# Designs tried in a protein design run: designed miniproteins, single chains, continued (2). Part 73

Each design is a single chain, and the fold is of that chain. pLDDT is the mean over its residues in the fold that is shown.

## One batch from the design tools (miniprotein)

Design m6529
Fold by ESMFold2-Fast:
Structure m6529 (fold): chain A 70 residues (1-70)
Amino acid sequence: TEEKRKKGKELFESKVLPMVGGDGKGRGGYPAIIGRPAEEIKRLLTEGVPGTDFPPLSEEEAEAIVTYLT
């Protein structure tokens, strides 16, 4: 839904974008998320990334971000 996409954009911009960089291609050990399958993006978001300040997100938050990116 549009609401879910809007939430995904807000979560992406506030929580994910600082970790992956402005183009979504990865930065400083965080893998690129643009162009990945939805399942892989969701897994990265729900598991977090060791060695970064990025905490694991809930399944609902990850689904919203995936909906925004796809």
Scores: mean pLDDT 66

Design m6530
Fold by ESMFold2-Fast:
Structure m6530 (fold): chain A 84 residues (1-84)
Amino acid sequence: AKKAVIIPGGGGSLVNIQSEAAREKAAKEGYEIVGEFSGDVTDEHVEQIIALKPEIVYAGPQTPQAVKEKLEAAGIKVEIIDIG
């Protein structure tokens, strides 16, 4: 199955809403969620995401641009999920 990772990129209840929206989209598009990285996404977390070999990352709009660029440079598609 195609693999996906979720980075909600929000605070409080927004994290859960963004995660639910990303999971629904992944299920419709045939992706298996292999990881979720809430809160501050560090360089170490980016390396962990790359090691999971996802085809796509569903990211909230507050995800740092540097994180998105590093994932795309690794050949991973990044899709922004904006619920707010």
Scores: mean pLDDT 76

Design m6531
Fold by ESMFold2-Fast:
Structure m6531 (fold): chain A 80 residues (1-80)
Amino acid sequence: SNYYLALMLAQHAAIPYVREARRAFDRGDIDTGQQLLDQGKQLATQAAYQSSSSDKIGKKVADEINDGIDQTRKDLIKKS
């Protein structure tokens, strides 16, 4: 379905930003890590809406990716 394609594209948009955020947290650069996660959320949200056949699907995909990034943020902050 269009949902799965949109989810895949949104995930792929976020991947490089989440990867660089993890590296920033690993070196103790919490502010840069958080900024990279915010950039990843922004690009994933754009990809979700641009690739979705409807705003309803775009919102569902964006919410799922944003929740995943926010959980990653919590885990990285607790580790730091």
Scores: mean pLDDT 89

Design m6532
Fold by ESMFold2-Fast:
Structure m6532 (fold): chain A 92 residues (1-92)
Amino acid sequence: MIKIKNVKVEQLSPTTVKVSVSAEGEGIEKFIVFKQEVGSDKWTYIGSFKGKSGSITISGLTVGTTYKFRVKAVDKEGKITEGPEVTITMTA
């Protein structure tokens, strides 16, 4: 069974964050990452990466805005395991 063990968001600049993820289990093909502005109903696909762990840098964010990030693990059969949502408020 795939378990997402760690999801972390770190601010790198006023407009940039790094989202890091690690998971445990067999057959993990890739992770996919989405973002949402708090108060919006829209999830935006950001990107994907392969392996049991990794990170993705997300730019174009707005100072003072609160974002949610969602990470999903996809296995070799296409089954999706959802990770916890992480939230960050962008600071100058």
Scores: mean pLDDT 81

Design m6533
Fold by ESMFold2-Fast:
Structure m6533 (fold): chain A 87 residues (1-87)
Amino acid sequence: SSAEQAFIKELQEELEELRKQGASDEELAAYAAARYLEYQGAPQEDIDAALAGDLRAFLRLLLEQRAARQPPSAEELAAAEARIAAA
């Protein structure tokens, strides 16, 4: 969507500034996950967890969005759940 494209552009600009300030790849990934959770209206607890490096809520959101567009098979869903639990 145009709104999602605007969000991605703003996020890319924010990530570039953080990169210039010496942010690590892990810090950039955590920031991006937290910003996306915020954009999607996730609870503050999930946003705070992502900033601390806990990406489970972010990965679950991506799984839910994927399932809405292309429902996964039972096997694919089980595999994704196992990966989220391991993250």
Scores: mean pLDDT 81

Design m6534
Fold by ESMFold2-Fast:
Structure m6534 (fold): chain A 69 residues (1-69)
Amino acid sequence: MDADIAFALFEIALVYGNVEAAKRALTELVKLDPSLIPRARQAVEDLVASGKLSPETGAEVLAFLDELA
């Protein structure tokens, strides 16, 4: 899997509210390109701020990201 594909799958999973798919995509993303970690964090924060993702779901994904980083 390419890092760009992993990032796209992560964003799609977040938009659909599929936390398990988001965690799988994020795990692959950090293995392929750790430099995208700040961008992944920002994507979660932006979705929470816009109301497209619940604060609870956003917090779960961000906690998982912190564990991987």
Scores: mean pLDDT 81

Design m6535
Fold by ESMFold2-Fast:
Formats: C-alpha cells, structure tokens, sequence
Structure m6535 (fold): chain A 86 residues (1-86)
C-alpha cells in the first residue's frame, strides 16, 4: 500500500510539474503498476519523487517526504543538491 501511495505522488508531480496530459498520466500509471508488480523497492519511488521536487527547487517538500519515510540517504542527497544549486 505504501508503494502505491508513492506511485500516486509520482503521478501528482507529473501532472503538476511536467503538466502531462491525462493520456500520458494513464501510460505512466500503467508503467508504475508494472514496476510495483516486479517488486520495485519503496526507496526507488521515494528517490524519484524527491528528485522531481528538487528539480522544481522545492527542497522543503523533498526533505519532508524523505523525513516522513525515514530515508536518511535520500534526505542527505537532497541536502547536497540544495548546496550545489546555490
């Protein structure tokens, strides 16, 4: 269930950040569902979502997500990206 929640967050970012059409979102949703069936780790989905927030410059949302899921490695990556972005 948590993996599905992360997949839903990826779809939200795709809609808001990348402005994907409903058809493109359906294709992405299908692909994410296939990845979940293959046993893709929750950490992969979390890292992908955090990377999109970082691209938007929303480091605070990226950090909140990493803290919520207690992923110290992703949190550290976000902090390093923030330092490099100036």
Amino acid sequence: EKKKELAEKILEIARKVYKLSEEELKELEKKLEELLKEGTDEKYLLAAIAAEYVREGDFEKAKELAKEYKDEETLKKIEEAKKLSE
Scores: mean pLDDT 67

Design m6536
Fold by ESMFold2-Fast:
Structure m6536 (fold): chain A 67 residues (1-67)
Amino acid sequence: AGNEAVEKLKPKAEKLSGKEAVLELTREAMRLAGLDEETIEALLAAWENPTDEALREAALAALERQK
């Protein structure tokens, strides 16, 4: 379950350093949670461009997948 996601990300965190490790850990955690790469990319893009439109689009993409 949730603990398995942490265990899978542990070796990647050891290989990566700094902010790259945090970003990769977050990306893989979202993927293991059942989010598609398209949804993950939209969420990460919203973090790079923190605007109402970017956040709304990311939320809509996530909802579209879940319905």
Scores: mean pLDDT 61

Design m6537
Fold by ESMFold2-Fast:
Structure m6537 (fold): chain A 117 residues (1-117)
Amino acid sequence: AEKEREEKLEIVALGLAAQIILSLKEGILTEEEVRRLIELVLNKDWKGVRELLLKAREEGIEKFAAFVEIARMAEVSKVSLEEVLKKQKELEEEKEEEELQKLREEGLLAASQIEEE
């Protein structure tokens, strides 16, 4: 049970890093916007998170979807900003876009499973 939960949390953290890389590469999000969102989520500033999500929704559906996915995985994984940035750097050097998309999908699925528990 504990080990399975730890494995799922690691999958969520990798999915978070992959979603960030994909969003930055596609120009959907800026590094500053990602950093701000993760800081708000980790500080449990849900009012700030909501305000960023509402603004993103006005700017476009792709940006809104990316922010929602990042916020959700950040909340579930509870990973620090420093750890997210470290995983992002490692994945950028080792993984191609197709592998990053797979990690994102696996991370979102793992987050959904943890939220249902």
Scores: mean pLDDT 82

Design m6538
Fold by ESMFold2-Fast:
Structure m6538 (fold): chain A 87 residues (1-87)
Amino acid sequence: NVSDDSLIDQVADGLLQIHERELRDANVSEAERRRQLEELRTRLQQLVEQLKDLIRKYHDAVANNDVQLQREYARQLSDLMDQMINL
């Protein structure tokens, strides 16, 4: 789902912007800010790809009327979102 993918990308970008502002406000050096933001970007990209995969699997479970898989993938999505927000 393109709209779901776009929302996830927007949330990830927003989190990177928040971290960038926090590092800037803390007067972290330019080189150290770039290093930390690159690490955060890599970790966020991994979580974003996992979220997109789970959303696809969730939609497949909905199409197949598999309530148990829907519940399981929804739980996994919630857990990944929590991980992303707490980076």
Scores: mean pLDDT 85

Design m6539
Fold by ESMFold2-Fast:
Structure m6539 (fold): chain A 85 residues (1-85)
Amino acid sequence: SELQALIEKAKAGREKFIKDYEEEVRKTLRKLYPNLSDEEIERIAKEYADIVKKFIDNTPLDEIVREQARLERRIVELEKKELAK
């Protein structure tokens, strides 16, 4: 379905978004805090990325997919019931 395809695209985009976000945080930290070591910048950028990842990982995308499947099964059963009348 169109909705299912959109949900799958959102999941596929997740890893790229997290990676791009981490890279932007590194660039921003290096520009604003030139006295931070490269190691500190990497650790901080990963921490920011982990926070965003937790938010994304807690999204109900899997539950939405399961609910769509349940609705589809209900529609099929309802159609069978109507045809039997």
Scores: mean pLDDT 72

Design m6540
Fold by ESMFold2-Fast:
Structure m6540 (fold): chain A 68 residues (1-68)
Amino acid sequence: SVDELLQRVRDLLIAFENATDPAEQLRKAEELLRVLDELYSHRDQLTPEQLAFLDRVRALVERKIAEL
């Protein structure tokens, strides 16, 4: 469900931000981006606030990957 995927994004974001090893951070980033892609496939079921949250998460993850 969309709600389960949104919770997965929140959980993965915490794991990503707490990862100290670059390889683990990259693995969490890749998993997070996959879940984001699935959520974007359900765009019609997301509120504007949820979409804004996902856009912020994607931007943060992409920026962090570029720094690795």
Scores: mean pLDDT 85

Design m6541
Fold by ESMFold2-Fast:
Structure m6541 (fold): chain A 62 residues (1-62)
Amino acid sequence: STEELLQRIYDREAEKAREILRSGKYSARELGETIGFAAESEEELLEEMRKRYEEALEKEKE
C-alpha cells in the first residue's frame, strides 16, 4: 500500500539521518538546514521528517 511504501521511505531516510549524526560530521541543526528542516536535536529532525512524509501520504489520498 502507499502507506506502507511511505513508512519504508521514512524508515530508510531516518536511518540515513541517524548514521550521518552518529558520524559526528554534522549536527542535527546543520543537517536540518541542508535538507530544509528546522531542528535543534536528532529527535526534532526525525519528527519533522516524519511529519513531511505523513503530509505526503495525505496528499496522495486525493
Scores: mean pLDDT 76

Design m6542
Fold by ESMFold2-Fast:
Structure m6542 (fold): chain A 72 residues (1-72)
Amino acid sequence: SAAAAERAQAAAERAVEALAKYGEENKEDGKRGVSLAVGVTADLEAAGEGWGSVEMKDGKVVKKEAGGVALP
């Protein structure tokens, strides 16, 4: 539980960083419509493995990592 919460917190912090970068890139490109998803999945959290990180590109999730196991 505590370990899962800690990983969820780290994933949330990464999501915030990704949001900030994506927002800046969107401004620079002069485009609108910024969409991000947080890297926290309740199902993985319940399994006790936690959600490690999420990478976003072009508004889509391109990479996921959880608890040391890489997901597609």
Scores: mean pLDDT 49

Design m6543
Fold by ESMFold2-Fast:
Structure m6543 (fold): chain A 67 residues (1-67)
Amino acid sequence: GPTVVTVTGAGGTGAAGAADLAKHGLVLGFTVDPLSGTREGTVTVEAASEEAGQKVANGAKAGLESI
């Protein structure tokens, strides 16, 4: 089945970068807690193999951490 990798990053500036990731076949969601104002990004990678998904997810994590 597909590999799901969750990457958590704090910040709001990553939304534009997230859109570019989604255009390349990554599914990305953001969760905003209205009480704390905390924003977290989630990247979901669906790949033919777990190894391929993990490699892509590691790159996405590095991008999110640059926020």
Scores: mean pLDDT 50

Design m6544
Fold by ESMFold2-Fast:
Structure m6544 (fold): chain A 89 residues (1-89)
Amino acid sequence: LSEEVLKKLEELEKEFIEAVENGDYEKALESLEKIEELIKSTEFPLKKEALLSLGNAYLLLAELLRKEGKPELAKKAEEKAKKIFEELE
């Protein structure tokens, strides 16, 4: 990872946390999607481990969305996680 890519990843992680704290779950999902795009478009050591962590983040978001009564958005997060885990096998 270049320093520029690492900085962008940190920025997107902060956006995700702030979106969750603000109850903006659609923005939280968008932030994870941007993290996914950045990880997939970049060549670096531990890329597979980063994708696994991302898949787990999507599952965590899905669980939160289920508790908040947003089942359609939760299903989107679950499908994102499933696709990532499927690509890692």
Scores: mean pLDDT 82

Design m6545
Fold by ESMFold2-Fast:
Structure m6545 (fold): chain A 76 residues (1-76)
Amino acid sequence: SLRDRLVEALSPLVSPEVAERAAELATEIYRRKGPEGIPEAVAAVARLLREAGASDSVVLRASSAVQGVLLEHAEE
């Protein structure tokens, strides 16, 4: 599922709890808005990670990973 792919992409970067919350948030935004929602989903994940105490480097890497997963899913 999209959620599972997002969890897998985030798991090396953040705790399991944060990865699951971020993946669920991104999946829900994508479900409501489709590909047009990708920028909002990425921004929402970045905000969630910053609020969870992630460094700027982790936020950048995670944002790139989430964007990549969502763009690949949109091509399907």
Scores: mean pLDDT 88

Design m6546
Fold by ESMFold2-Fast:
Structure m6546 (fold): chain A 61 residues (1-61)
Amino acid sequence: MEEYEKLLEEVRKAREEYLEAQKRFEETGSEEARKELDEAGKRYHEKQKELVETKEKLEKS
Protein backbone atom coordinates (compact mmCIF):
# COMPACT_ATOMS: atom_id res chain seq x y z
CA MET A 1 0.00 0.00 0.00
CA GLU A 2 2.73 2.52 0.95
CA GLU A 3 4.59 1.83 -2.32
CA TYR A 4 1.44 2.56 -4.34
CA GLU A 5 0.89 5.88 -2.51
CA LYS A 6 4.52 6.88 -3.11
CA LEU A 7 4.15 5.98 -6.79
CA LEU A 8 0.97 8.08 -7.06
CA GLU A 9 2.91 11.04 -5.64
CA GLU A 10 5.77 10.44 -8.11
CA VAL A 11 3.31 10.30 -11.04
CA ARG A 12 1.68 13.53 -9.82
CA LYS A 13 5.08 15.25 -9.54
CA ALA A 14 6.18 13.99 -12.98
CA ARG A 15 2.89 15.22 -14.49
CA GLU A 16 3.38 18.69 -12.97
CA GLU A 17 6.96 18.85 -14.29
CA TYR A 18 5.72 17.76 -17.73
CA LEU A 19 3.00 20.45 -17.78
CA GLU A 20 5.50 23.12 -16.68
CA ALA A 21 7.97 22.04 -19.38
CA GLN A 22 5.16 22.08 -21.97
CA LYS A 23 4.16 25.62 -20.94
CA ARG A 24 7.80 26.77 -21.10
CA PHE A 25 8.21 25.29 -24.58
CA GLU A 26 4.97 26.97 -25.76
CA GLU A 27 6.17 30.34 -24.40
CA THR A 28 9.82 30.23 -25.57
CA GLY A 29 10.07 27.70 -28.42
CA SER A 30 13.75 27.20 -27.51
CA GLU A 31 15.78 24.03 -28.13
CA GLU A 32 16.53 23.85 -24.40
CA ALA A 33 12.81 23.94 -23.53
CA ARG A 34 12.12 21.25 -26.17
CA LYS A 35 14.76 18.97 -24.64
CA GLU A 36 13.34 19.49 -21.13
CA LEU A 37 9.84 18.73 -22.43
CA ASP A 38 11.03 15.48 -24.06
CA GLU A 39 12.81 14.41 -20.86
CA ALA A 40 9.83 15.30 -18.64
CA GLY A 41 7.48 13.46 -21.01
CA LYS A 42 9.61 10.31 -20.89
CA ARG A 43 9.75 10.46 -17.08
CA TYR A 44 5.99 10.94 -16.82
CA HIS A 45 5.32 8.04 -19.23
CA GLU A 46 7.68 5.76 -17.26
CA LYS A 47 5.96 6.58 -13.96
CA GLN A 48 2.51 5.97 -15.50
CA LYS A 49 3.70 2.52 -16.63
CA GLU A 50 4.90 1.68 -13.12
CA LEU A 51 1.56 2.83 -11.67
CA VAL A 52 -0.46 0.63 -14.08
CA GLU A 53 1.72 -2.42 -13.33
CA THR A 54 1.43 -1.83 -9.57
CA LYS A 55 -2.35 -1.42 -9.80
CA GLU A 56 -2.68 -4.70 -11.74
CA LYS A 57 -0.57 -6.45 -9.10
CA LEU A 58 -2.78 -5.11 -6.29
CA GLU A 59 -6.01 -6.08 -8.11
CA LYS A 60 -4.71 -9.66 -8.42
CA SER A 61 -4.16 -9.98 -4.68
Scores: mean pLDDT 80

Design m6547
Fold by ESMFold2-Fast:
Structure m6547 (fold): chain A 70 residues (1-70)
Amino acid sequence: SMDELREKLVKKIREESKERGLSPEQTETVIGVTTRILDDLWRSGKYSPEEIEETSLRSARQAIRTLLEK
């Protein structure tokens, strides 16, 4: 389900953000951006759950990189 995918994604983002030294506030920003992307992709009906997970994780990792470059 979308809820199970969202929970899995949030857990991965929290783990990777902690490993990269992001603040709690930065972590919540990454979660917010990534869950919006997940919601939009799921709503489109065009992608498999596996494609949505991969794209959402790629977006999360890009957001983490952007925050670390500040």
Scores: mean pLDDT 84

Design m6548
Fold by ESMFold2-Fast:
Structure m6548 (fold): chain A 77 residues (1-77)
Amino acid sequence: EEEKRKEEIEKFIKKVIELLKEEFGEEAAEILQYIYDEHFEDLLKAKISVEELKKMVIETLEVRGASKEVIEKVKEL
């Protein structure tokens, strides 16, 4: 159960990182990876869903000044 959720979260983050690398370069992907790694334990402990994580990623990208195009592409994932 927890293992499956961890796998789903990891897969989602990998997809977002790949999208950011392809569209905006490696630096943008590294920033997201850092934020994810910093909060990963809290996310697991809080039992956050992939949908909730997606909202958090979108909010983080907006705060970091990501373009509307990036945000829309993340929403499509």
Scores: mean pLDDT 70

Design m6549
Fold by ESMFold2-Fast:
Structure m6549 (fold): chain A 89 residues (1-89)
Amino acid sequence: GVTAAHLASEEAARAFLRAVAARYGRSEAVLDRAIEFATRVLEALRAGEISLDEALTFLEMAVVAIATARSDEEALARLDEIEAAFRRR
């Protein structure tokens, strides 16, 4: 699962998401999209716009999308939906 350590820095989030993408055989496109989303979540957390628990929830949704999608195209579509929900918060 996602922990506060994975949100400690952009480098920590990148390393974690790279490991998740590798574990589930996802493309660099899926990894790059997930990192882009994680960076937006980290920016909102640093700005005090969201709580740590909210940031962890959004990253967990991204990890579940990567883990459970049937294809890279489905993973990308789910990540887009999660970011749309994040922007509407």
Scores: mean pLDDT 87

Design m6550
Fold by ESMFold2-Fast:
Structure m6550 (fold): chain A 59 residues (1-59)
Amino acid sequence: MREEVKKLMKELGITDYSQDELMTIYRALGGDLEKFREALKKVKEGMSVKDAVREVVRV
């Protein structure tokens, strides 16, 4: 789980957030790697973490 998050950080070039912050987002998304990846893409595009999570957590 943590190693998967670290891999995604490197794949997407995300360095502005700690691993613990990203783990918190991952848990908020229920451990869904696809939703987590979508949230990280939105953050990379300039969306805030809060807004990106809201867009992806749509139920």
Scores: mean pLDDT 72

Design m6551
Fold by ESMFold2-Fast:
Structure m6551 (fold): chain A 61 residues (1-61)
Amino acid sequence: SVDEILATLPAEQRTYAGIFYQEVLEYKPSEAEIEKGKATLLSLGVPEEHVDAIVAAAKAA
């Protein structure tokens, strides 16, 4: 599902969102760092629904 969301994004946004997703999965950063990453993706124009889905999937894994 996350891969499908990433596929709908422009290349630059997709790259940043994919890196963020993998970092949350592997390193389990603090909530403050997760929120900063979320804010960065939103500022790049990633739709809020997609950002929320990516964060939820990473936290649930």
Scores: mean pLDDT 79

Design m6552
Fold by ESMFold2-Fast:
Structure m6552 (fold): chain A 83 residues (1-83)
Amino acid sequence: MMSDLIMAAQGDIDRAYENAQRTYPNNGELFALLGREAFRLGDFERAIAYYQKALALGLEEAKRFLARVYEEMGRYKEAERIR
Protein backbone atom coordinates (compact mmCIF):
# COMPACT_ATOMS: atom_id res chain seq x y z
CA MET A 1 0.00 0.00 0.00
CA MET A 2 1.04 3.64 -0.35
CA SER A 3 1.59 4.02 3.41
CA ASP A 4 3.94 1.00 3.38
CA LEU A 5 6.01 2.56 0.58
CA ILE A 6 6.16 5.89 2.41
CA MET A 7 7.23 4.12 5.63
CA ALA A 8 10.07 2.36 3.80
CA ALA A 9 11.23 5.61 2.17
CA GLN A 10 11.04 7.41 5.54
CA GLY A 11 13.36 4.74 6.95
CA ASP A 12 15.87 5.50 4.19
CA ILE A 13 15.67 9.23 4.98
CA ASP A 14 16.16 8.57 8.71
CA ARG A 15 19.28 6.54 7.91
CA ALA A 16 20.56 9.28 5.58
CA TYR A 17 19.93 11.92 8.26
CA GLU A 18 21.82 9.86 10.87
CA ASN A 19 24.74 9.43 8.45
CA ALA A 20 24.70 13.19 7.69
CA GLN A 21 24.75 14.07 11.41
CA ARG A 22 27.68 11.66 11.89
CA THR A 23 29.76 12.46 8.78
CA TYR A 24 28.76 16.00 7.70
CA PRO A 25 27.13 17.59 10.78
CA ASN A 26 27.73 21.17 9.54
CA ASN A 27 26.68 20.68 5.90
CA GLY A 28 23.54 22.82 5.54
CA GLU A 29 23.15 21.88 1.86
CA LEU A 30 22.98 18.18 2.75
CA PHE A 31 20.25 18.75 5.36
CA ALA A 32 18.33 20.84 2.80
CA LEU A 33 18.52 17.87 0.39
CA LEU A 34 17.15 15.59 3.12
CA GLY A 35 14.34 18.10 3.72
CA ARG A 36 13.53 18.01 0.02
CA GLU A 37 13.32 14.19 0.14
CA ALA A 38 10.98 14.32 3.15
CA PHE A 39 8.87 16.92 1.29
CA ARG A 40 8.60 14.64 -1.76
CA LEU A 41 7.33 11.85 0.52
CA GLY A 42 4.68 14.18 1.98
CA ASP A 43 6.38 14.16 5.40
CA PHE A 44 6.06 17.90 5.94
CA GLU A 45 7.02 17.85 9.63
CA ARG A 46 10.30 16.06 8.88
CA ALA A 47 10.93 18.43 5.95
CA ILE A 48 10.46 21.42 8.28
CA ALA A 49 12.87 19.93 10.84
CA TYR A 50 15.59 19.30 8.23
CA TYR A 51 15.18 22.75 6.60
CA GLN A 52 15.35 24.37 10.06
CA LYS A 53 18.61 22.47 10.62
CA ALA A 54 19.95 23.73 7.26
CA LEU A 55 18.94 27.31 8.13
CA ALA A 56 20.62 27.04 11.56
CA LEU A 57 23.80 25.98 9.75
CA GLY A 58 23.74 29.18 7.66
CA LEU A 59 21.88 28.12 4.52
CA GLU A 60 19.70 31.23 4.05
CA GLU A 61 17.89 29.73 1.04
CA ALA A 62 16.33 27.19 3.43
CA LYS A 63 13.87 29.98 4.38
CA ARG A 64 12.36 29.70 0.87
CA PHE A 65 12.15 25.92 1.19
CA LEU A 66 10.42 26.28 4.58
CA ALA A 67 7.90 28.72 3.09
CA ARG A 68 7.11 26.19 0.35
CA VAL A 69 6.49 23.40 2.90
CA TYR A 70 4.11 25.60 4.92
CA GLU A 71 2.31 26.55 1.69
CA GLU A 72 1.80 22.87 0.76
CA MET A 73 0.43 22.23 4.26
CA GLY A 74 -2.07 25.08 3.75
CA ARG A 75 -0.36 27.15 6.46
CA TYR A 76 -0.18 30.31 4.37
CA LYS A 77 0.30 32.67 7.33
CA GLU A 78 3.41 30.74 8.45
CA ALA A 79 4.70 30.72 4.86
CA GLU A 80 4.37 34.53 4.71
CA ARG A 81 6.20 34.90 8.04
CA ILE A 82 9.31 33.08 6.77
CA ARG A 83 11.62 35.74 5.27
Scores: mean pLDDT 75

Design m6553
Fold by ESMFold2-Fast:
Structure m6553 (fold): chain A 93 residues (1-93)
Amino acid sequence: MTRMEIVESYLKERGESMDSPFARLLYTILGLDTDGSEAPVDIEKAIEEAKKSDVDVEKLKKLLELLNENEEVNEEQAEEFKKLLDGVLGEKP
């Protein structure tokens, strides 16, 4: 899965709008433009957000580095990343 596919899938699973502040935060962390263009993942910002929660910041960092090094991650890595995002961003309301 590409970064955009991960974000779209995650937002859909949470019932979040792609125009929400939550979606904008995910786009920023993953180096995505709303138009689908990609920049390097902002690992430092993602780690700062993760530090506000009890998530495994080292595991999150490794997954973000994988996304920076590869255009795509497998479905297992994408699901693991989504689980870490749930911890960082809180439970679905």
Scores: mean pLDDT 68

Design m6554
Fold by ESMFold2-Fast:
Structure m6554 (fold): chain A 80 residues (1-80)
Amino acid sequence: MLSEEERIERAIEALKSPSSAVRAVAAHDAHGLVEAASDPEATARRLLPALEEALGDPSPLVRRQAARAIERIREILAAR
């Protein structure tokens, strides 16, 4: 089992993968890392810059998943 920090680092790495499918899955799953985090705000601060970069991804699917992940993360933080 990966530690929380290792999961965050792997998610950031996956968002930079040469595979658009891997990047799309990483973007989709990012909000779940924030929801499950011991410190959701700190986790969001780590993931949001990589997700914002993914908004410019050449894959329309990756861009859509990144935009949705950013919105979901914002909703998670606003509910606290």
Scores: mean pLDDT 84

Design m6555
Fold by ESMFold2-Fast:
Structure m6555 (fold): chain A 100 residues (1-100)
Amino acid sequence: MEPSLEERKEIKELHDEMIEILNEIYELVKEIEENGSEEQKEEAKKLYEEMLKLMQEFNELGTLMEEGKISFEEFLEKAKKIIKKMKEILKKLKELKEES
C-alpha cells in the first residue's frame, strides 16, 4: 500500500523534526566531550547511546510500515512516542551542560 500525499507529508514532518532533534543532541554531546568533566562525558555518552537505540527503533518502524506489517496510524503513534523520548534525552543533555 502506497502512502497518500497527506500521509507522506506527515512522515516528512516527523522525519524533519527527528533530524532537528538529532542535530541538537549531536552538537550538545560534542560540546560536552570537548569542555565537560569526565562524569559529564560519561553521562553524555550514555544518553547518546540511548538516542542511537531510539533512532534504530524509528528505522525499524519505517521498515514495518513499508512491508505492510503495521498501519500508517500505528506508525504515527509509535513514531511520535520515539520523538518524545528523543526530546527527553535532549532535555537531559541541556541540563547536564548547565551543571557546574
Scores: mean pLDDT 82

Design m6556
Fold by ESMFold2-Fast:
Structure m6556 (fold): chain A 102 residues (1-102)
Amino acid sequence: MVSEEELRIESDEAMVRMAASVTKIALKNLGMEENIPKVEEAAEYAIKLLREGKSLKEVTEELRKKYGLPKDYGLVEILMKVGGVPQEEIDKVKELSKKLLK
């Protein structure tokens, strides 16, 4: 069973937009609203690559390369780092995710 390309892109775009929304909320809570445009630019770049036919995995790898980030960084961690969220807060999100995913 093969997914329609358009449906796949819409699903992947929703994932990117969700990651951006989570990151924007974190920035607002930290008083770092001035960094929201950087997160939006990174998310728009990711969506552009998805629309050009790249998979979510390939887009995530491109973002890691562009921002010089480790291979274990997912979309949320990448966008949080781009927004300047402190490493301590990013690490807390990673640990919480590990507890929910056994």
Scores: mean pLDDT 78

Design m6557
Fold by ESMFold2-Fast:
Structure m6557 (fold): chain A 67 residues (1-67)
Amino acid sequence: MTAIVAYAKSAKEEGEKFAEQAKKKYGFDKVILIEAENGEEAYKKAAELAKENPDAVAGAIGEGFKV
């Protein structure tokens, strides 16, 4: 199963750590990392890639989503 992780540039370290955990702890065979300018853009990229890759799990990481 493929994981897609989109991350805001400011959250690059968090995105990379999440990708590593997806491979090692959750058994994803492939992880695609996408860098975005901010959290809103990361969410948009993750949503678009999820539409193009229906068998993949997509997530976004970034400060723009703090409530």
Scores: mean pLDDT 73

Design m6558
Fold by ESMFold2-Fast:
Structure m6558 (fold): chain A 81 residues (1-81)
Amino acid sequence: SSELQALLAELSALAREHNALVEAHRDDPEVQAIAAETEARLRALMRDFLAALRAGDEAAAKQHVREAIAVVREAIRRMRA
């Protein structure tokens, strides 16, 4: 759907910002720890998202993307603190 595509585009943009911060602060152990936590959470959400897509559950798929967006936004906020 167009809504799912918009959510995925937003997640992609946030992921690029997150990755740029991780690279800019590669020698910062706090930033690297936040990145590791975020990657683990996104890996779980990706599994749930793919399962929802396979089941044809678009509502669940959208919800997993929204949660992923919130996770990345929180990581970026913590890294900039």
Scores: mean pLDDT 90

Design m6559
Fold by ESMFold2-Fast:
Structure m6559 (fold): chain A 60 residues (1-60)
Amino acid sequence: METLTIEVELGPDESVDEAKERAEKLAFERLAERRLVPVAGEVSVEGNTVTLTLQVAPLP
């Protein structure tokens, strides 16, 4: 399986949950362009950076 990593910076008025939603939207846009689907995902927060790591597979 391939791995896709998306990083977003947390805004001053933005929650971690909102940043995660932005990262997910960006990830799904990239997956659609590459004809991939997410199989599993992990979110980590380090300081003001939210990182979404997805395990991906080819779209049928």
Scores: mean pLDDT 79

Design m6560
Fold by ESMFold2-Fast:
Structure m6560 (fold): chain A 71 residues (1-71)
Amino acid sequence: MLTEEQRKELEKAIEEALAKGEISEVRHVTFVTEKNEKVELTIARTKEFPLSDEEIEEKIKELEKKLKEKE
């Protein structure tokens, strides 16, 4: 699960990216994993190369793995 601090950092990063014009569109995506865990992801699309549905799924998997992968 994302902590409230991580959510605030993500929101700030999105707001900064929008202000810089790095992203053209922001979408909120929610998926349920095989372990019945909810994954909320905010995905930003750039004007030059918008993300496809497959790329969105890959980014969700990478983000979830990074958040849960503890060394």
Scores: mean pLDDT 62

Design m6561
Fold by ESMFold2-Fast:
Structure m6561 (fold): chain A 78 residues (1-78)
Amino acid sequence: AEAALVEALARYAVEREGVPEEEALAGARKAAAAVVRHAKTPEGRARAEAIAREAAASADPLVQEVGRALLALVDAVA
């Protein structure tokens, strides 16, 4: 689950922001780790789920992929 979010975030950074792949992967790993920490609280989890569902409904396929990966990660973090 975390690996899927890292891949989706890194792809977005490379394709939409022109970030070099190594830097994009480093940033994506930091972001995914932060999601795991915050999703362990009820408030952080609810907020992450809301953001993920909104992103999954986006017209941008890369944003949709990030949203789906984020939702899957939040569901996996108990």
Scores: mean pLDDT 81

Design m6562
Fold by ESMFold2-Fast:
Structure m6562 (fold): chain A 74 residues (1-74)
Amino acid sequence: MEEELKKAIEEAKKKITEASNDVQRLKQRYEEASKKSPEEGNKLKEEYQKAVDELNRLSREALAKINELTEKLK
């Protein structure tokens, strides 16, 4: 049970880190594009928002799974 919790935390950390890196990369590209033209910025804003939504989804799922496994350890 504790090993399952550790594995779930490790997997969640990896997925959240990858999604967070995507958000940071898209944020930088969005800021750079916005400086060049509003139209280019608007296209990247949509991709940036999708990346933020995915990070939030993964964070919620990870927290729910960790809480579920933690309850089973009691």
Scores: mean pLDDT 79

Design m6563
Fold by ESMFold2-Fast:
Structure m6563 (fold): chain A 60 residues (1-60)
Amino acid sequence: SEEERLKRRYNLHQRAVRVVKAALDAGDEEAFREGVEVIKMINSDENLDEAEERIRRLEA
């Protein structure tokens, strides 16, 4: 449903924000840039499955 899609998008956005904050605290410029790009992807009409995979890699 559209409600489930919005909830998933919100959850992925929150995860991406946590990754960006962690990267800033660690001074990890590559992880920071990647996290920002994923946030842009989540906020566009791009594929949420790809965004989720990229977030998982940053969280590993």
Scores: mean pLDDT 84

Design m6564
Fold by ESMFold2-Fast:
Structure m6564 (fold): chain A 70 residues (1-70)
Amino acid sequence: SMQEELRRAEEAKRRTLERAKRLGLEVEVSVVVSESGGRKRYNVIPRADSLDEEQRILLNRIVAEEMQRV
């Protein structure tokens, strides 16, 4: 269900923020709804204005890992 997909995205956001905080990364993370071909998707999108390239790579990896967890 879409409620279950949203719940999973919110959980991934929460875990991403927790891991980023433990690593000293100052980030914002949003759950964004996208609609394509009549299908809704929930995406976890990090925003980080003060991170260097290595920190951005790490942040994107954390998001990807948490999105793969249930």
Scores: mean pLDDT 80

